# Ledger of designs, part 55: designed miniproteins, single chains, continued (5)

Each design is a single chain, and the fold is of that chain. pLDDT is the mean over its residues in the fold that is shown.

## One batch from the design tools (miniprotein)

Design m17896
Fold by ESMFold2-Fast:
Structure m17896 (fold): chain A 87 residues (1-87)
Amino acid sequence: SMKLEELKKTIKVLVKNGMSMIKELGFSKEEVAENMAIALLQIMRRKGLSPEEVLEAMEEVKKELNEEEQEILEETIRIFKKLVEEE
């Protein structure tokens, strides 16, 4: 199973790739956040992680990001919660 630190590193890579997609390929922040939420849901299912573990990792990573990256990750968290039906 993926450890919390490994999951946090994966989330950071997804955020950096998402920023590149916005700046270089013209994707919207909303499209990137949705794609990231879907990717994290797939990682959760494949690695046997709980929704709570994924959400905790995203909240911890958010504290280490700049303002633009935080905005994308906050939207990703919102969409992810809807996908897992968590409050």
Scores: mean pLDDT 85

Design m17897
Fold by ESMFold2-Fast:
Structure m17897 (fold): chain A 85 residues (1-85)
Amino acid sequence: STVQEAQNLSEQINGLLQQIDAAVAAGDISRAQALMSQANTLRQQFLETYQQVTDPEAQRQFSVQFTVSSIRLAGAQFDIDLLQR
């Protein structure tokens, strides 16, 4: 179902965010950048997927998750950019 697909994408993004945090902490810029590219691709798929969800409450919950993931990814990108100087 579209709801299950959106949930799976959200979980994958959260897993990538955890891996990005670990790569940044280790100073592994190349790995962090590769993971960021993957996370941004999945974030776009997540946006397109949850917009097809017909249940208004589920769609609103996914919209909140999208916003939170967007903020976290922006923070991670800022950290990576600082490491690159």
Scores: mean pLDDT 89

Design m17898
Fold by ESMFold2-Fast:
Structure m17898 (fold): chain A 74 residues (1-74)
Amino acid sequence: SLKEKLEELLKELVEKAKEGAPEEELDKIRAEIDELIKQLSEEDQKEALQKAAEAESEVLRIEAERKKEKKAKE
């Protein structure tokens, strides 16, 4: 289902961020997420947007943590 594919892409986005994937690769996954959300019903879009926001929050946390580690090594 579209919901299951969205869950997989959201998980992949977070996992790729943890692996230190380049922003270009993360943006590609984000584009696929956006395309899927547009194909969902209005009600499912609301849930999808909430889940996407949570995944992006986790990505930002991971990136902030990596930035702090990088500065600490300088």
Scores: mean pLDDT 79

Design m17899
Fold by ESMFold2-Fast:
Structure m17899 (fold): chain A 107 residues (1-107)
Amino acid sequence: MLEKAKELAVKAYEAFRQGKIDEALEYFRQALKLLGVPDELIDRIVELIRKAAEGDPEAFRELSRLATEFQRKGGKGQEIAGIIGAVMAGIADRLGLSPREVAELTL
């Protein structure tokens, strides 16, 4: 399951870089579902990713906060955080954000 979730996360990242937002969100949903994330939380995260991809800085900050919280939980939480981080990296790349601009959004 973990290897399949990682493959889906890579596909989501590439789709976000190409501006294929709907395709990226579908790969991301599948990855989170494989890691046992509840459907209601997947729906919330996907909506935040959609808003962040549209340039909403508050959605980007919320995703960063959620990724940090999952990472602190360890185990599957670290893997979920990694997937969220990969998607955020794809969004930042697509929007042309510098590392400094990403840091300013996540502060």
Scores: mean pLDDT 77

Design m17900
Fold by ESMFold2-Fast:
Structure m17900 (fold): chain A 63 residues (1-63)
Amino acid sequence: SKREEVEAVFDELLAEHPPRSAREAQAWANLRERALSLADEASVEELREFLRLYVAAVREALA
């Protein structure tokens, strides 16, 4: 399903960018819930781009 594809993309991003702190772990959890809530309204490609941009923003904010 589209939700399973989103989960797979998120799992891959987590493997590449494991959380470095409890705050980052919480940010990842919040991002996952938001992406899943959008799964019915957006394409997998749109969700992948959203996740990519958000990962970059979280890395910048927590650096």
Scores: mean pLDDT 71

Design m17901
Fold by ESMFold2-Fast:
Structure m17901 (fold): chain A 74 residues (1-74)
Amino acid sequence: SKKEELEKRMVGIYLDLQDLAAQKNISQEQLDAILAEFSARALELLDNVDKLSEEEAEKRLEEIRKEMLAQIEA
């Protein structure tokens, strides 16, 4: 389903953010804050998934990913 594919993609992003944070020597406190923000935004997207097309849901998730990535690279 759309929700299951989105959840799978979210898990992948969560793991990627942890891997990148380790490479960038981000503190555990900074990583925890970024992951908490990601989780909150991901849950909001899942709550609204029935109102979105598959393409729109994927685009919104990619926007969240890019914003989280930017915080790690800052």
Scores: mean pLDDT 84

Design m17902
Fold by ESMFold2-Fast:
Structure m17902 (fold): chain A 77 residues (1-77)
Amino acid sequence: SREAAFEAGLAALLAEARERLEKAKSLEEIREILQEGVARVRALADRYGLSEEEKQEAVDRFLGEIYAAIQEIASKE
């Protein structure tokens, strides 16, 4: 379904952002990863015809999971 395809796309964007975060060497790189990730989630939502509300919910989900990943990576230092 269109919903399943969107969820698969969101999961792929999350996996890519996590890999980039593990390799990031500065706060500036982390900021760029977050900004690019949010933009790509918004573009994915637009591609699948999601509402502005659904798009914002997807962005919030993405940011929540990425912030959790950042905390986990920081804890390994």
Scores: mean pLDDT 84

Design m17903
Fold by ESMFold2-Fast:
Structure m17903 (fold): chain A 70 residues (1-70)
Amino acid sequence: SKEEAIRKWVTRSTAAGIRAIAAGLSDKETLLVMADTLEELVRTDPEIDKYMREEALAEAARLREKAAKL
């Protein structure tokens, strides 16, 4: 599904890459799936260090803020 494709892409992407793609997106649902996926990765991946956690959560928050304006 489109949602599964988005989740797979987010899982393999850097926060900078996600930010660059999100800048061009106007699809509220896509932005929310991306944000949900980042938050899930932070919750489920025990190998994520503090820096990666903070960066991913900050990006998820930016995605939600953009979606809220759409």
Scores: mean pLDDT 80

Design m17904
Fold by ESMFold2-Fast:
Structure m17904 (fold): chain A 89 residues (1-89)
Amino acid sequence: LPAPVFSALSDEEIEAIRERARELGKERAGEVLAEGARYTAAGDIEKARQVLFENGRELVDEISGKRSEEEIKKEIEEAEKEAAEYARL
């Protein structure tokens, strides 16, 4: 099966999704593994991808739309701290 979704996304967006998924994956993995234990028997990769495709779209909507506003504020705070470090050397 082709992977047009990953081809459509930029490398930076893919990395951001991966990092966010790693943190969210700790809690989500616990629940998904509890339910997805049977999915592992049927096909770990295929079933995992289906779950990621369904839940991934919701995560992308949150990141691209609603989450972007909160992330911008965090980036501004981090940029201010970095600027202070550059000024101090």
Scores: mean pLDDT 50

Design m17905
Fold by ESMFold2-Fast:
Structure m17905 (fold): chain A 58 residues (1-58)
Amino acid sequence: GAAERAVEAAARSTGAGAAASAFEAWKVNGGDYKEAAHRGARGGGPAGAEAARQAWLT
């Protein structure tokens, strides 16, 4: 689903830390892709956040 896509996109862009952060944010906040993207940015920088955002849009 969208969470899995966000995690995979973040992992490809920034590595496992960003992917884990994005997935955790999604679980905690009930599928909020913006929160997942923000968490991805904390863990993997802007590329991770952008990858997560694009995965959620797809």
Scores: mean pLDDT 59

Design m17906
Fold by ESMFold2-Fast:
Structure m17906 (fold): chain A 73 residues (1-73)
Amino acid sequence: HMSKEEARRRFREALARLQAVLTDPNASEEEIKRAAFELGRELEEIRKVMTPEEYDRVLAEAQAALDAANAAR
């Protein structure tokens, strides 16, 4: 059983890793896929401990952060 706070922390760590890989011009497709897969796993943990409305806000946070990272490339 993972706490809401722990799931949120792991989600933010996984999101930061994906943002770092997306903003690295030398990052491989394999590195991007791995970081995206890790973020997906943390989103599944969030889904287990949050309401649908809270989960939608987490998805919006992830989308905004990834859009910003892609714009920076």
Scores: mean pLDDT 82

Design m17907
Fold by ESMFold2-Fast:
Formats: sequence, structure tokens, C-alpha cells
Structure m17907 (fold): chain A 98 residues (1-98)
Amino acid sequence: SERRRLLGLSTDELRALLSPEQRAFVERVGEKARKLAAKAQSPEIRAELLGLPDAVVRVLTTGARLDLRGQQVSSYDPTTGTTETVDLSDLPDVVGPP
């Protein structure tokens, strides 16, 4: 019942449940994601990267796993006719509590 309750909460409500150590981890992921987003040309890729801290909050509170290694985000730029791809392999793996 607790997991079902947590799955129904907003990300902001879940963030309030984090320990100080979990908050520090989320901040660390956010710093890395922000650096990647600053290099991205696509607003879609920036939005995806800037959303990663919220995804990490949900994983840490609901006990799901998020594996960022080998993941990529891609967006097509019609102005240049090229696809921008960002590799997420430098971000840490995230696992929720057992």
C-alpha cells in the first residue's frame, strides 16, 4: 500500500520525503545533467536532461531502477539537417531502496 501511495504523489511531494544523502545525490545528478544540457543545441534534449533530477527523485522514493549507462537522447534539427545525440553514459546508475 505504501508503494502504491508513493506512486500517486507528485515529484515535489516525493522530493520532500528524501533523506539529506538522497538530496545530495539528486543535486549531483542535476549538476552533471545541467552541464550536458549547456552543450546541447536542441531544446528537446535540454528539456530531457533538465528533467533527469525529477526522474531520480521518483526512482529513489518508489524503489524503481533507472540505468543511464548506454542511454542516449536524440533530436533532429531541420535547420542543419542533422541529428543531435547526447550520450548519458557518464551519469551514475540510480537504484531505489531495496
Scores: mean pLDDT 67

Design m17908
Fold by ESMFold2-Fast:
Structure m17908 (fold): chain A 89 residues (1-89)
Amino acid sequence: LTDEQKERFLAALREELAGSDLTPEQKALVLRVVEETIEKYGKKIKDPNELFEVILDEVRKALREAGYSDLDIEKAVGIVRVAFLRAFG
């Protein structure tokens, strides 16, 4: 993942989260988990699609561990997916 691709994805994610009906705490958690996952794996995983699947798994895990509903997890995953498509589609 290039620094330009990373910044484009994070900018799209911030916009999608800001427009969503998720709570401020859910929005902050999603953004943090995505940023941390890119920091850990973004230079290790060369295929953007493989990196994206790792990001989705980490987001699902973090929200589940925080006790959020399956509906809220699905909403968050959908937001991350839209942001990824905006940056890489």
Scores: mean pLDDT 87

Design m17909
Fold by ESMFold2-Fast:
Structure m17909 (fold): chain A 72 residues (1-72)
Amino acid sequence: ERPLADVETVEIHVDELDEELAKQISAVLRRFAAQARIRKVVIHAKKMSPEAKELLEKTARELGIELEIVEH
């Protein structure tokens, strides 16, 4: 009853995190979480929209993933 792979942390670096990119990241995370156990996702962004942040927080919560967003 063990997952095929355990992924401790996924780090994503982007310059601008808008709603469109957040939707793409969310879709990728959902696909990946179906095949592997993801514990944490860290997103580094220079610019971030409120809609992008809200969407990613919702996706992480639904998938049981710890989300950390770092704005540089």
Scores: mean pLDDT 79

Design m17910
Fold by ESMFold2-Fast:
Structure m17910 (fold): chain A 81 residues (1-81)
Amino acid sequence: MDMEELKETLKYSIENVEKEVAEIGKELGVEKELMEEMKKAIEAAKEAIKAIEAGDEEAAKEALEKTLEAIARMAEVAEKA
């Protein structure tokens, strides 16, 4: 996977998370804690995109791992709700 593929993947992930947040917010009345974790996941993904744009493939991979960690935490909070 090159930096362009990584950037594209992160872009789609952010778009999907934003759509999911909008959908859940309309249907479920999302708890503050879940919204907080979703915001953290989006922020981590944005950091990963910045690393890709800087051309640092190693930093981009590390930022992607942190993004996945944030998404997993978001899912954990959702399961506890």
Scores: mean pLDDT 71

Design m17911
Fold by ESMFold2-Fast:
Parts: C-alpha cells; structure tokens; sequence
Structure m17911 (fold): chain A 82 residues (1-82)
C-alpha cells in the first residue's frame, strides 16, 4: 500500500540520518512515522515513534524546547486512547 511504502521510505531515511548523526533529521523522520501510524489508528506504534522523536529533539534542542513539549502533549493524548 502507499502508506506501507511511506513507512519503508521513512525507516530508510532514519537509517541515513543515524549514520550521519543528524539528531534533528532522526527526530523529524520519527515524528512523520508517528503521524502515519496515528492516521492508521495504530496508537501504540505512533506513541513509540513519537517517543523516539522526543528523545532526539530533547538531545538536540533541550527538554524545554517547544517541539519537545508538543510531542509530550501528543503522547499523553494518544495514551488516553489505549
């Protein structure tokens, strides 16, 4: 499916960013992966992807950065659906 192709492409992109130690790139790719899983209503997988995005954004930008806070709010909201 088109969504499965998008997931595979993002997983390949994550690998490339990991090899380059591009923390922002890794975080953005995991965030996109989380959005795809959320659209599929795969909430556990979406939360895992958002937790990864949050980890890398926290490392690159710090815990107080707005992007980190937005991700935490998204994770908390999705956990209510489990």
Amino acid sequence: SKVEEQIESLEKLIKIFEEKNDLIGIGQAYYSLGLLYERMKKYEQAIEAYEKAKKYFTEALGEDHPNVKVLQAKIDELRKKL
Scores: mean pLDDT 88

Design m17912
Fold by ESMFold2-Fast:
Structure m17912 (fold): chain A 94 residues (1-94)
Amino acid sequence: DEKLQALLKELKDRAVKAIKEAKSLDEMFEKLHDILDEYGKKVRQELSEESRAEFERAVSALHMMLTQMLANKYSMEEAAEEISSLMDRLIDRA
């Protein structure tokens, strides 16, 4: 789905910028949650129900990763790399 793939690419760009600007893991996660809420609204307006379900799966994968990062005390650099890698996989599947 080209439209879903485009939105996920935009989400990745916004997420990478938020990570680079964040001073702590907590600030990074707060910014990422705000971005996810914003894109959730776009998805409801622009995508079919099937593509929305795929986006919801992507968001769940991100939340699971964020939980693991917090539990394992990831560095900002490690968190950025893992989030970027996950987003690339999600975009490729869309």
Scores: mean pLDDT 77

Design m17913
Fold by ESMFold2-Fast:
Structure m17913 (fold): chain A 96 residues (1-96)
Amino acid sequence: MSLEEAIRELLEAAREGDSERFERALEDLVKVVETDEQQRRALRALDEALDLARTRGQLEAVLRGGMELLKKSESKEIILEAIGLILRAIGKLLDL
């Protein structure tokens, strides 16, 4: 699967409210991410998916995805962006 295909699938699933498809697409996205540029693109996609997320399952999937990207990242900038995403996902979970 290409990064572009993974991003498209995640955002489409998010817009359609398909929680199972969303979680699977997010897992696929984090698996295909290797480079710093791919990590930045994935973080932007997760940020958009977080804005579209409506269910606890979707928010928990974004949280897990952010944590997996954090684990793969060596860039201070990407690490800080991933931490920001994780904190926003936690905030949305607490507001449910």
Scores: mean pLDDT 82

Design m17914
Fold by ESMFold2-Fast:
Structure m17914 (fold): chain A 93 residues (1-93)
Amino acid sequence: SREEEIEELEKKRKEIREKLQTEYGLSEERIAINEQIGLVIAIIGEHIQAQLYEKQGDLDKAKQSRQRADIYLEFYKELVEKYKLEEITITLF
């Protein structure tokens, strides 16, 4: 389900944050900026992947990629609001 996918992705985000803090000594603010960049890349990647699946006729996989992009966008918005980050302009070509 979407809820299970959100939970799994949030768990992975927490593991990455803990690793960056414990192994690399990054501050919470630096981790947030790094995650913001990663989320933008993930959003773009999922939209590109969806277009590729549509060209192959795999509409179900295309839908799943768009749903992941939407989840990453929600994470991005929450992160930007929480840490008062500057918006990254996402231009889809």
Scores: mean pLDDT 85

Design m17915
Fold by ESMFold2-Fast:
Structure m17915 (fold): chain A 79 residues (1-79)
Amino acid sequence: AEALREEIIATVLEIAKKAGITLDEADVRRDLDALIASIRSRLDVAKATLEALKAMPAKNEEEKLALEILEKLLELAEA
């Protein structure tokens, strides 16, 4: 669980850096923890969203990225 959290934080920081945005790591950690707590409170909805994304026959790059991020967030929320 902790290793997966660190991977998501590192990925968010890398994406922000490529976009020319400097993010504070502590702020990213706080916001990620809040998001995970939100997903835990609505785990049924998060799982339904993941299944809907998986059911799409042709996925564009944004849909593929959303699916990958959602799968990682669900893994953290269930841990």
Scores: mean pLDDT 70

Design m17916
Fold by ESMFold2-Fast:
Structure m17916 (fold): chain A 65 residues (1-65)
Amino acid sequence: LSNVRAERGRLGKEHEKLRKEYENLEAQAKIDPSLAPKANEVKKQAEETEKRRDELSAEGARLQR
């Protein structure tokens, strides 16, 4: 069994970092619209990280059951 708890924690930190980066880029994009694509890219990365974390949580629960 891989250390699912450690992986989930790492992904949680990454998601929080990406979420904050997205919020900063979104605020900047209100001033400079050329940053909107970058903000959208970071948003997608945050969503992928959250999804992967959820998958690891489900995998851990599945292995316990």
Scores: mean pLDDT 76

Design m17917
Fold by ESMFold2-Fast:
Structure m17917 (fold): chain A 73 residues (1-73)
Amino acid sequence: MSDLARETAKIAKEKGDDEMAEKLEKIAKEIDDLTAQKKRAEAQGDSQLAEAISNGIKDLEDEGKKLSEKVKK
């Protein structure tokens, strides 16, 4: 999912929408950071934390999808 946000950010930059590109790149970075945190929580056996992080990733993926739809018009 972070890959989709980054790909759409590149399209936004090509269209001259630097603000949208920055927002999508920020979402992609946050998804990557949360994914790394989730893997660490799972490795430590913290299933409750891993689930909370998974929910956060899902929310960011949904937000990134909505912004991507605006870029495609």
Scores: mean pLDDT 80

Design m17918
Fold by ESMFold2-Fast:
Structure m17918 (fold): chain A 89 residues (1-89)
Amino acid sequence: MEREKKLEELLRRAAEREAELRRWAEILGMEGDPEGLRGLVAVAQLEFAREARELGLELGPESILERLEAEREEAERATAEVRRRLAEL
C-alpha cells in the first residue's frame, strides 16, 4: 500500500506541474515556440525524476514516458482488434 500511495502522490504532483507549465507557456506566449516548449518539457522531466527519488521510487522520466506511450498504443490496438473480432460474430 505504501508504493501505491507514493505513486498517487507522484502523479498528483505531476498533474499540478503540468497545469502550471501550461499556464507559463500561455503567459510567455510559448505555445507556438517549439524551442521554448522544449525547455519547459525538460524542466518537467527533471522535476518528475527528482520527486520520484524523494518518494523512494526508481523511475526515470524517459522510461516512464516511453512505457506509457507504448502501453497506450498497445491498449488502443488491442481494443480495436477485440472490437473487430466481436463484430464478426
Scores: mean pLDDT 58

Design m17919
Fold by ESMFold2-Fast:
Structure m17919 (fold): chain A 74 residues (1-74)
Amino acid sequence: PVVRSRSLLIVRTKDGELHIFELTPENLEEAKELLKELHESGKLEEIRILTGDSTPEEQKAKEEVEAFIKELLK
């Protein structure tokens, strides 16, 4: 048995809310939708990604979120 921590997406809004998502394939769509809504409403203050001991699927989810953020903020 191996204990692993997952990579996390941390999003801070300008009104002081903090949203934390585990970067898994299951949470990827929800994370992208939140980022888009916060960017469109002008509430997006800060985005952080904390890298954990990710599986290949979780690593791919992290990379997809990073690519989405780059496209969103261009």
Scores: mean pLDDT 77

Design m17920
Fold by ESMFold2-Fast:
Structure m17920 (fold): chain A 68 residues (1-68)
Amino acid sequence: ELEEEYKKLLDELFDKGVEVLQTAVNLVIARREDPEEAARYRARLDQLNAEISKTEEKLKKVKEEIKK
């Protein structure tokens, strides 16, 4: 059960990581063409990074529970 939860959280982190990469690419492009659009991508990256940090905290907790 905990091992399955751990794997599910890893998959979630991977999916969010892919979204971060796509958003970062869009940010680089937008910086040259549309500063307002670039500001929106920066805000999205901040939100994604916060969500990733929360998922990493959950992952760490599940990993420690598995060790018990």
Scores: mean pLDDT 81

Design m17921
Fold by ESMFold2-Fast:
Structure m17921 (fold): chain A 80 residues (1-80)
Amino acid sequence: SAEIEPLVAQLDSPDFATALAAATQLAKLVDDPAVIEPLERVALESPSPFGRYYALELLRRREDDPAVAARVAEIEAALA
């Protein structure tokens, strides 16, 4: 969505304050299924360690969905 896309882009920021602000706003939108695929991409592929960390933490809030829980486990295994 128009609201999610700019926040996901800001999560990739090398500036900690910008990434944290984006993560805080995305936490309010975490129940929107449109966040899942962008957050998976950030967690796996972002050059920003802050972006990867916050994307994974936000995905973990959706582990009530077994499909998301499986993706989180796959991402954690890939990053180990």
Scores: mean pLDDT 82

Design m17922
Fold by ESMFold2-Fast:
Structure m17922 (fold): chain A 56 residues (1-56)
Amino acid sequence: SAEALRARNQASYAHLRTVTDEEAKKVLNEAEAKGLSVSKQIAAVLRYIGDGRLNL
């Protein structure tokens, strides 16, 4: 539902504010090394945030 998506996005944005640039870069670099597209690299960062850990 739209409400569920909004709540999820708000939680993700709040968590993004606690992620360091170094941690985000590590996740993105690992995704890029695997040959993932930009959209999948972003998805990898969001998955890390949702799981509450750096490694996917």
Scores: mean pLDDT 61

Design m17923
Fold by ESMFold2-Fast:
Structure m17923 (fold): chain A 66 residues (1-66)
Amino acid sequence: SPFSDRQIAVLQAAAEVVAEALREGRITLEQAVRIMSEVVRALDRNPDMTPEEARELVERKIRELE
């Protein structure tokens, strides 16, 4: 895998928040893809990013769209 167990945990945490927002109709599928791309880029720039920081980043991005 090109990802470590830690990086997978970060991406899973972000994906869970995105999936919930998508289920609730708070974001579109296009916005969901864009947010996940931003999480991947943020993780690439900060490899020490935690799952909690990833959740906070996603929540902030969703709020910026409202």
Scores: mean pLDDT 85

Design m17924
Fold by ESMFold2-Fast:
Structure m17924 (fold): chain A 57 residues (1-57)
Amino acid sequence: KEKEIIEILESKGISRKSIEAAKLVKVDGLSKEEAAKRLGISKKTVSDYIKHVGEVL
């Protein structure tokens, strides 16, 4: 089911990194700060990625 959602989001032009950030926070239950550390990006970037994915869903 996660794979199908990822494929749909990629087909809509959402970046793989944005999908990964949303998955870490929304599915895996990590904090935005922990997701940011794991992906090597800022907490603000994680928030922006989650917002962008949410706008498409």
Scores: mean pLDDT 73

Design m17925
Fold by ESMFold2-Fast:
Structure m17925 (fold): chain A 88 residues (1-88)
Amino acid sequence: MEKAKEEAAKRARDIAEKYGLTPEQVERVAESAAKATEAYLKGDQVGANEAIREAYRAARESGLTDLQARTIALEVYNAAKEAAEKAK
C-alpha cells in the first residue's frame, strides 16, 4: 500500500512540476494522487473522485486553464489507477 501511494505521488509531482506549479501546489497534487491510490485500494470510489477533484482545484488555483487542469487531473487518475493495479 505505502509503495503504491509513493509511486503515484511521484508521478503526479513530476507532472505538476512540468506544468510549472509552485512547490506547495506540486505537493497538493502529489498528495491527491496518494489519497486516490489509497481510496482505489480500499474500494472507495467516492474518496478517489474527491482526491482527483482536489488535483483539478490545485491546478486551477495555480493559474492553469480548465483544459490544463483537466489534463493534470487525468494524469493523477491514471497514476493512481496504475499504482493500485500494480499493488494487487
Scores: mean pLDDT 84

Design m17926
Fold by ESMFold2-Fast:
Structure m17926 (fold): chain A 100 residues (1-100)
Amino acid sequence: SEKSEIIEKLIDIGHDVLNEISSKISDQEIRDKVTSIVNKAMEAAIKALEEGKSLKEAVEVMLKVIDEEIEKETDEELKKYLEEFKKKFRERAEELEEEL
């Protein structure tokens, strides 16, 4: 279905960006926390799509979850990687929106 295809594409983008960011992180605790936060944000975005929200709305949900986690964090290195993830994910998501 079109909905399943959009979900698959969003997951692929999220995983690609997460893998790129994670490969740069030497600290295992920071890498695990970035992965956990991104997966939490991905789950929220997938749920939004399953509930009939648009791709644009699902992307906004994902970015909001990441922003809320950044706001709670005191670790500057963790914040840096989450901000880098947001930037790269947004760029990839905007390209996907233009294809639809």
Scores: mean pLDDT 86

Design m17927
Fold by ESMFold2-Fast:
Structure m17927 (fold): chain A 86 residues (1-86)
Amino acid sequence: LEVTLEAPQLSSSGVWTVTAVAKLTKDIPELVMSLQLGDGPIRVSSSAEGKKGDVHTLTLSTSVLGPVRATVLTASGEEKVKVLNP
């Protein structure tokens, strides 16, 4: 499992978008991907199943950019955490 946080994108309306990308290196029957700002509550989450080579994305939009944490947890107990400090 490979997890990345893309560089934040600013829209013309002043909204920041941060995208987390999870690339499956093996078949995974269930994974949960979550995005949060700093140590605050989870802002967005998704659950998915997938096969090796699948790519799952999750997007967070905010008017105020701060540290973003992406967490991916699999049913087997594998956890990946990525932090973006803008």
Scores: mean pLDDT 79

Design m17928
Fold by ESMFold2-Fast:
Structure m17928 (fold): chain A 63 residues (1-63)
Amino acid sequence: MLKEKIKEVIKKYLGGQADAYIKGFDLAWEQGKLKEYLQFVLENGSEEARKAAEEALKIVDEE
């Protein structure tokens, strides 16, 4: 499932900070604003968060 794959990517890159980003992701998913959320993280996140957002966007484009 796409949602599960993205959560795994967030955990992979963010470790202990994954929980906060997963919460934001779940909210964006429910609002239909997943791409906007990932773009926001890509522009404003830490290096690790930006890597997670980049990989997640590739997964979204493949599904």
Scores: mean pLDDT 79

Design m17929
Fold by ESMFold2-Fast:
Structure m17929 (fold): chain A 80 residues (1-80)
Amino acid sequence: SEEGRQGLLAKVLLLVAESTLFAVEKSKNMPKEQKLRDVEGALAAAREALEIAQSLGDNKTIERAKEVIERAEKLKEEIK
């Protein structure tokens, strides 16, 4: 179903966002400009996942997306 496809998309977006944030957090050699671009990309993906999850009423995915957004925003502030 279209709803099922959207739900899968939200989960894939969150997996990509989480993996990207982990890579940025663990990197000691990544340039600041690349870290900022990667965090912005993760933040965009997590926000899209939040909108999808909210449209589907998927509370578990909504909470996961909110946690990823908070993590990305905090990391972005630390990199600036």
Scores: mean pLDDT 90

Design m17930
Fold by ESMFold2-Fast:
Structure m17930 (fold): chain A 70 residues (1-70)
Amino acid sequence: SLDELLARMRQATPEEVAELYLEWLREHAGYTDEQVEQVKAYIEKNPEAFVEELRGAIDAAFASGAFTPP
């Protein structure tokens, strides 16, 4: 479920959280494998900044009950 995935992402290392986010895009956002690879390439340009933005989105999701990706 989305709630279970968000809980796992919250407890994950910075390296793991990016992979869990890509899985969320595939399972919950309807992204194709090609679209997921494009997002992965985007993350690889500045992984630290992306992880920080994602962390904020996860915190916002727990407050609002809805996950809005960065």
Scores: mean pLDDT 76

Design m17931
Fold by ESMFold2-Fast:
Structure m17931 (fold): chain A 62 residues (1-62)
Amino acid sequence: VPASRDLTDEEKLARIEALFATLDPNQIITWTAPNGKLVTMTLGEYMDLRLEQAKLNEEKKK
């Protein structure tokens, strides 16, 4: 399919969270970091990183 649908950030997050809830946290994943480097880690480690980033963003919203 050549056309990509625009998903809101909220919809993307909801889908990612649902996917993570069904996946094994020990599953090895590869993702592209903001610095452009490919990083390989477990799903659990990736989720922990995102949780820490969310906490930092909440503190900055103070």
Scores: mean pLDDT 67

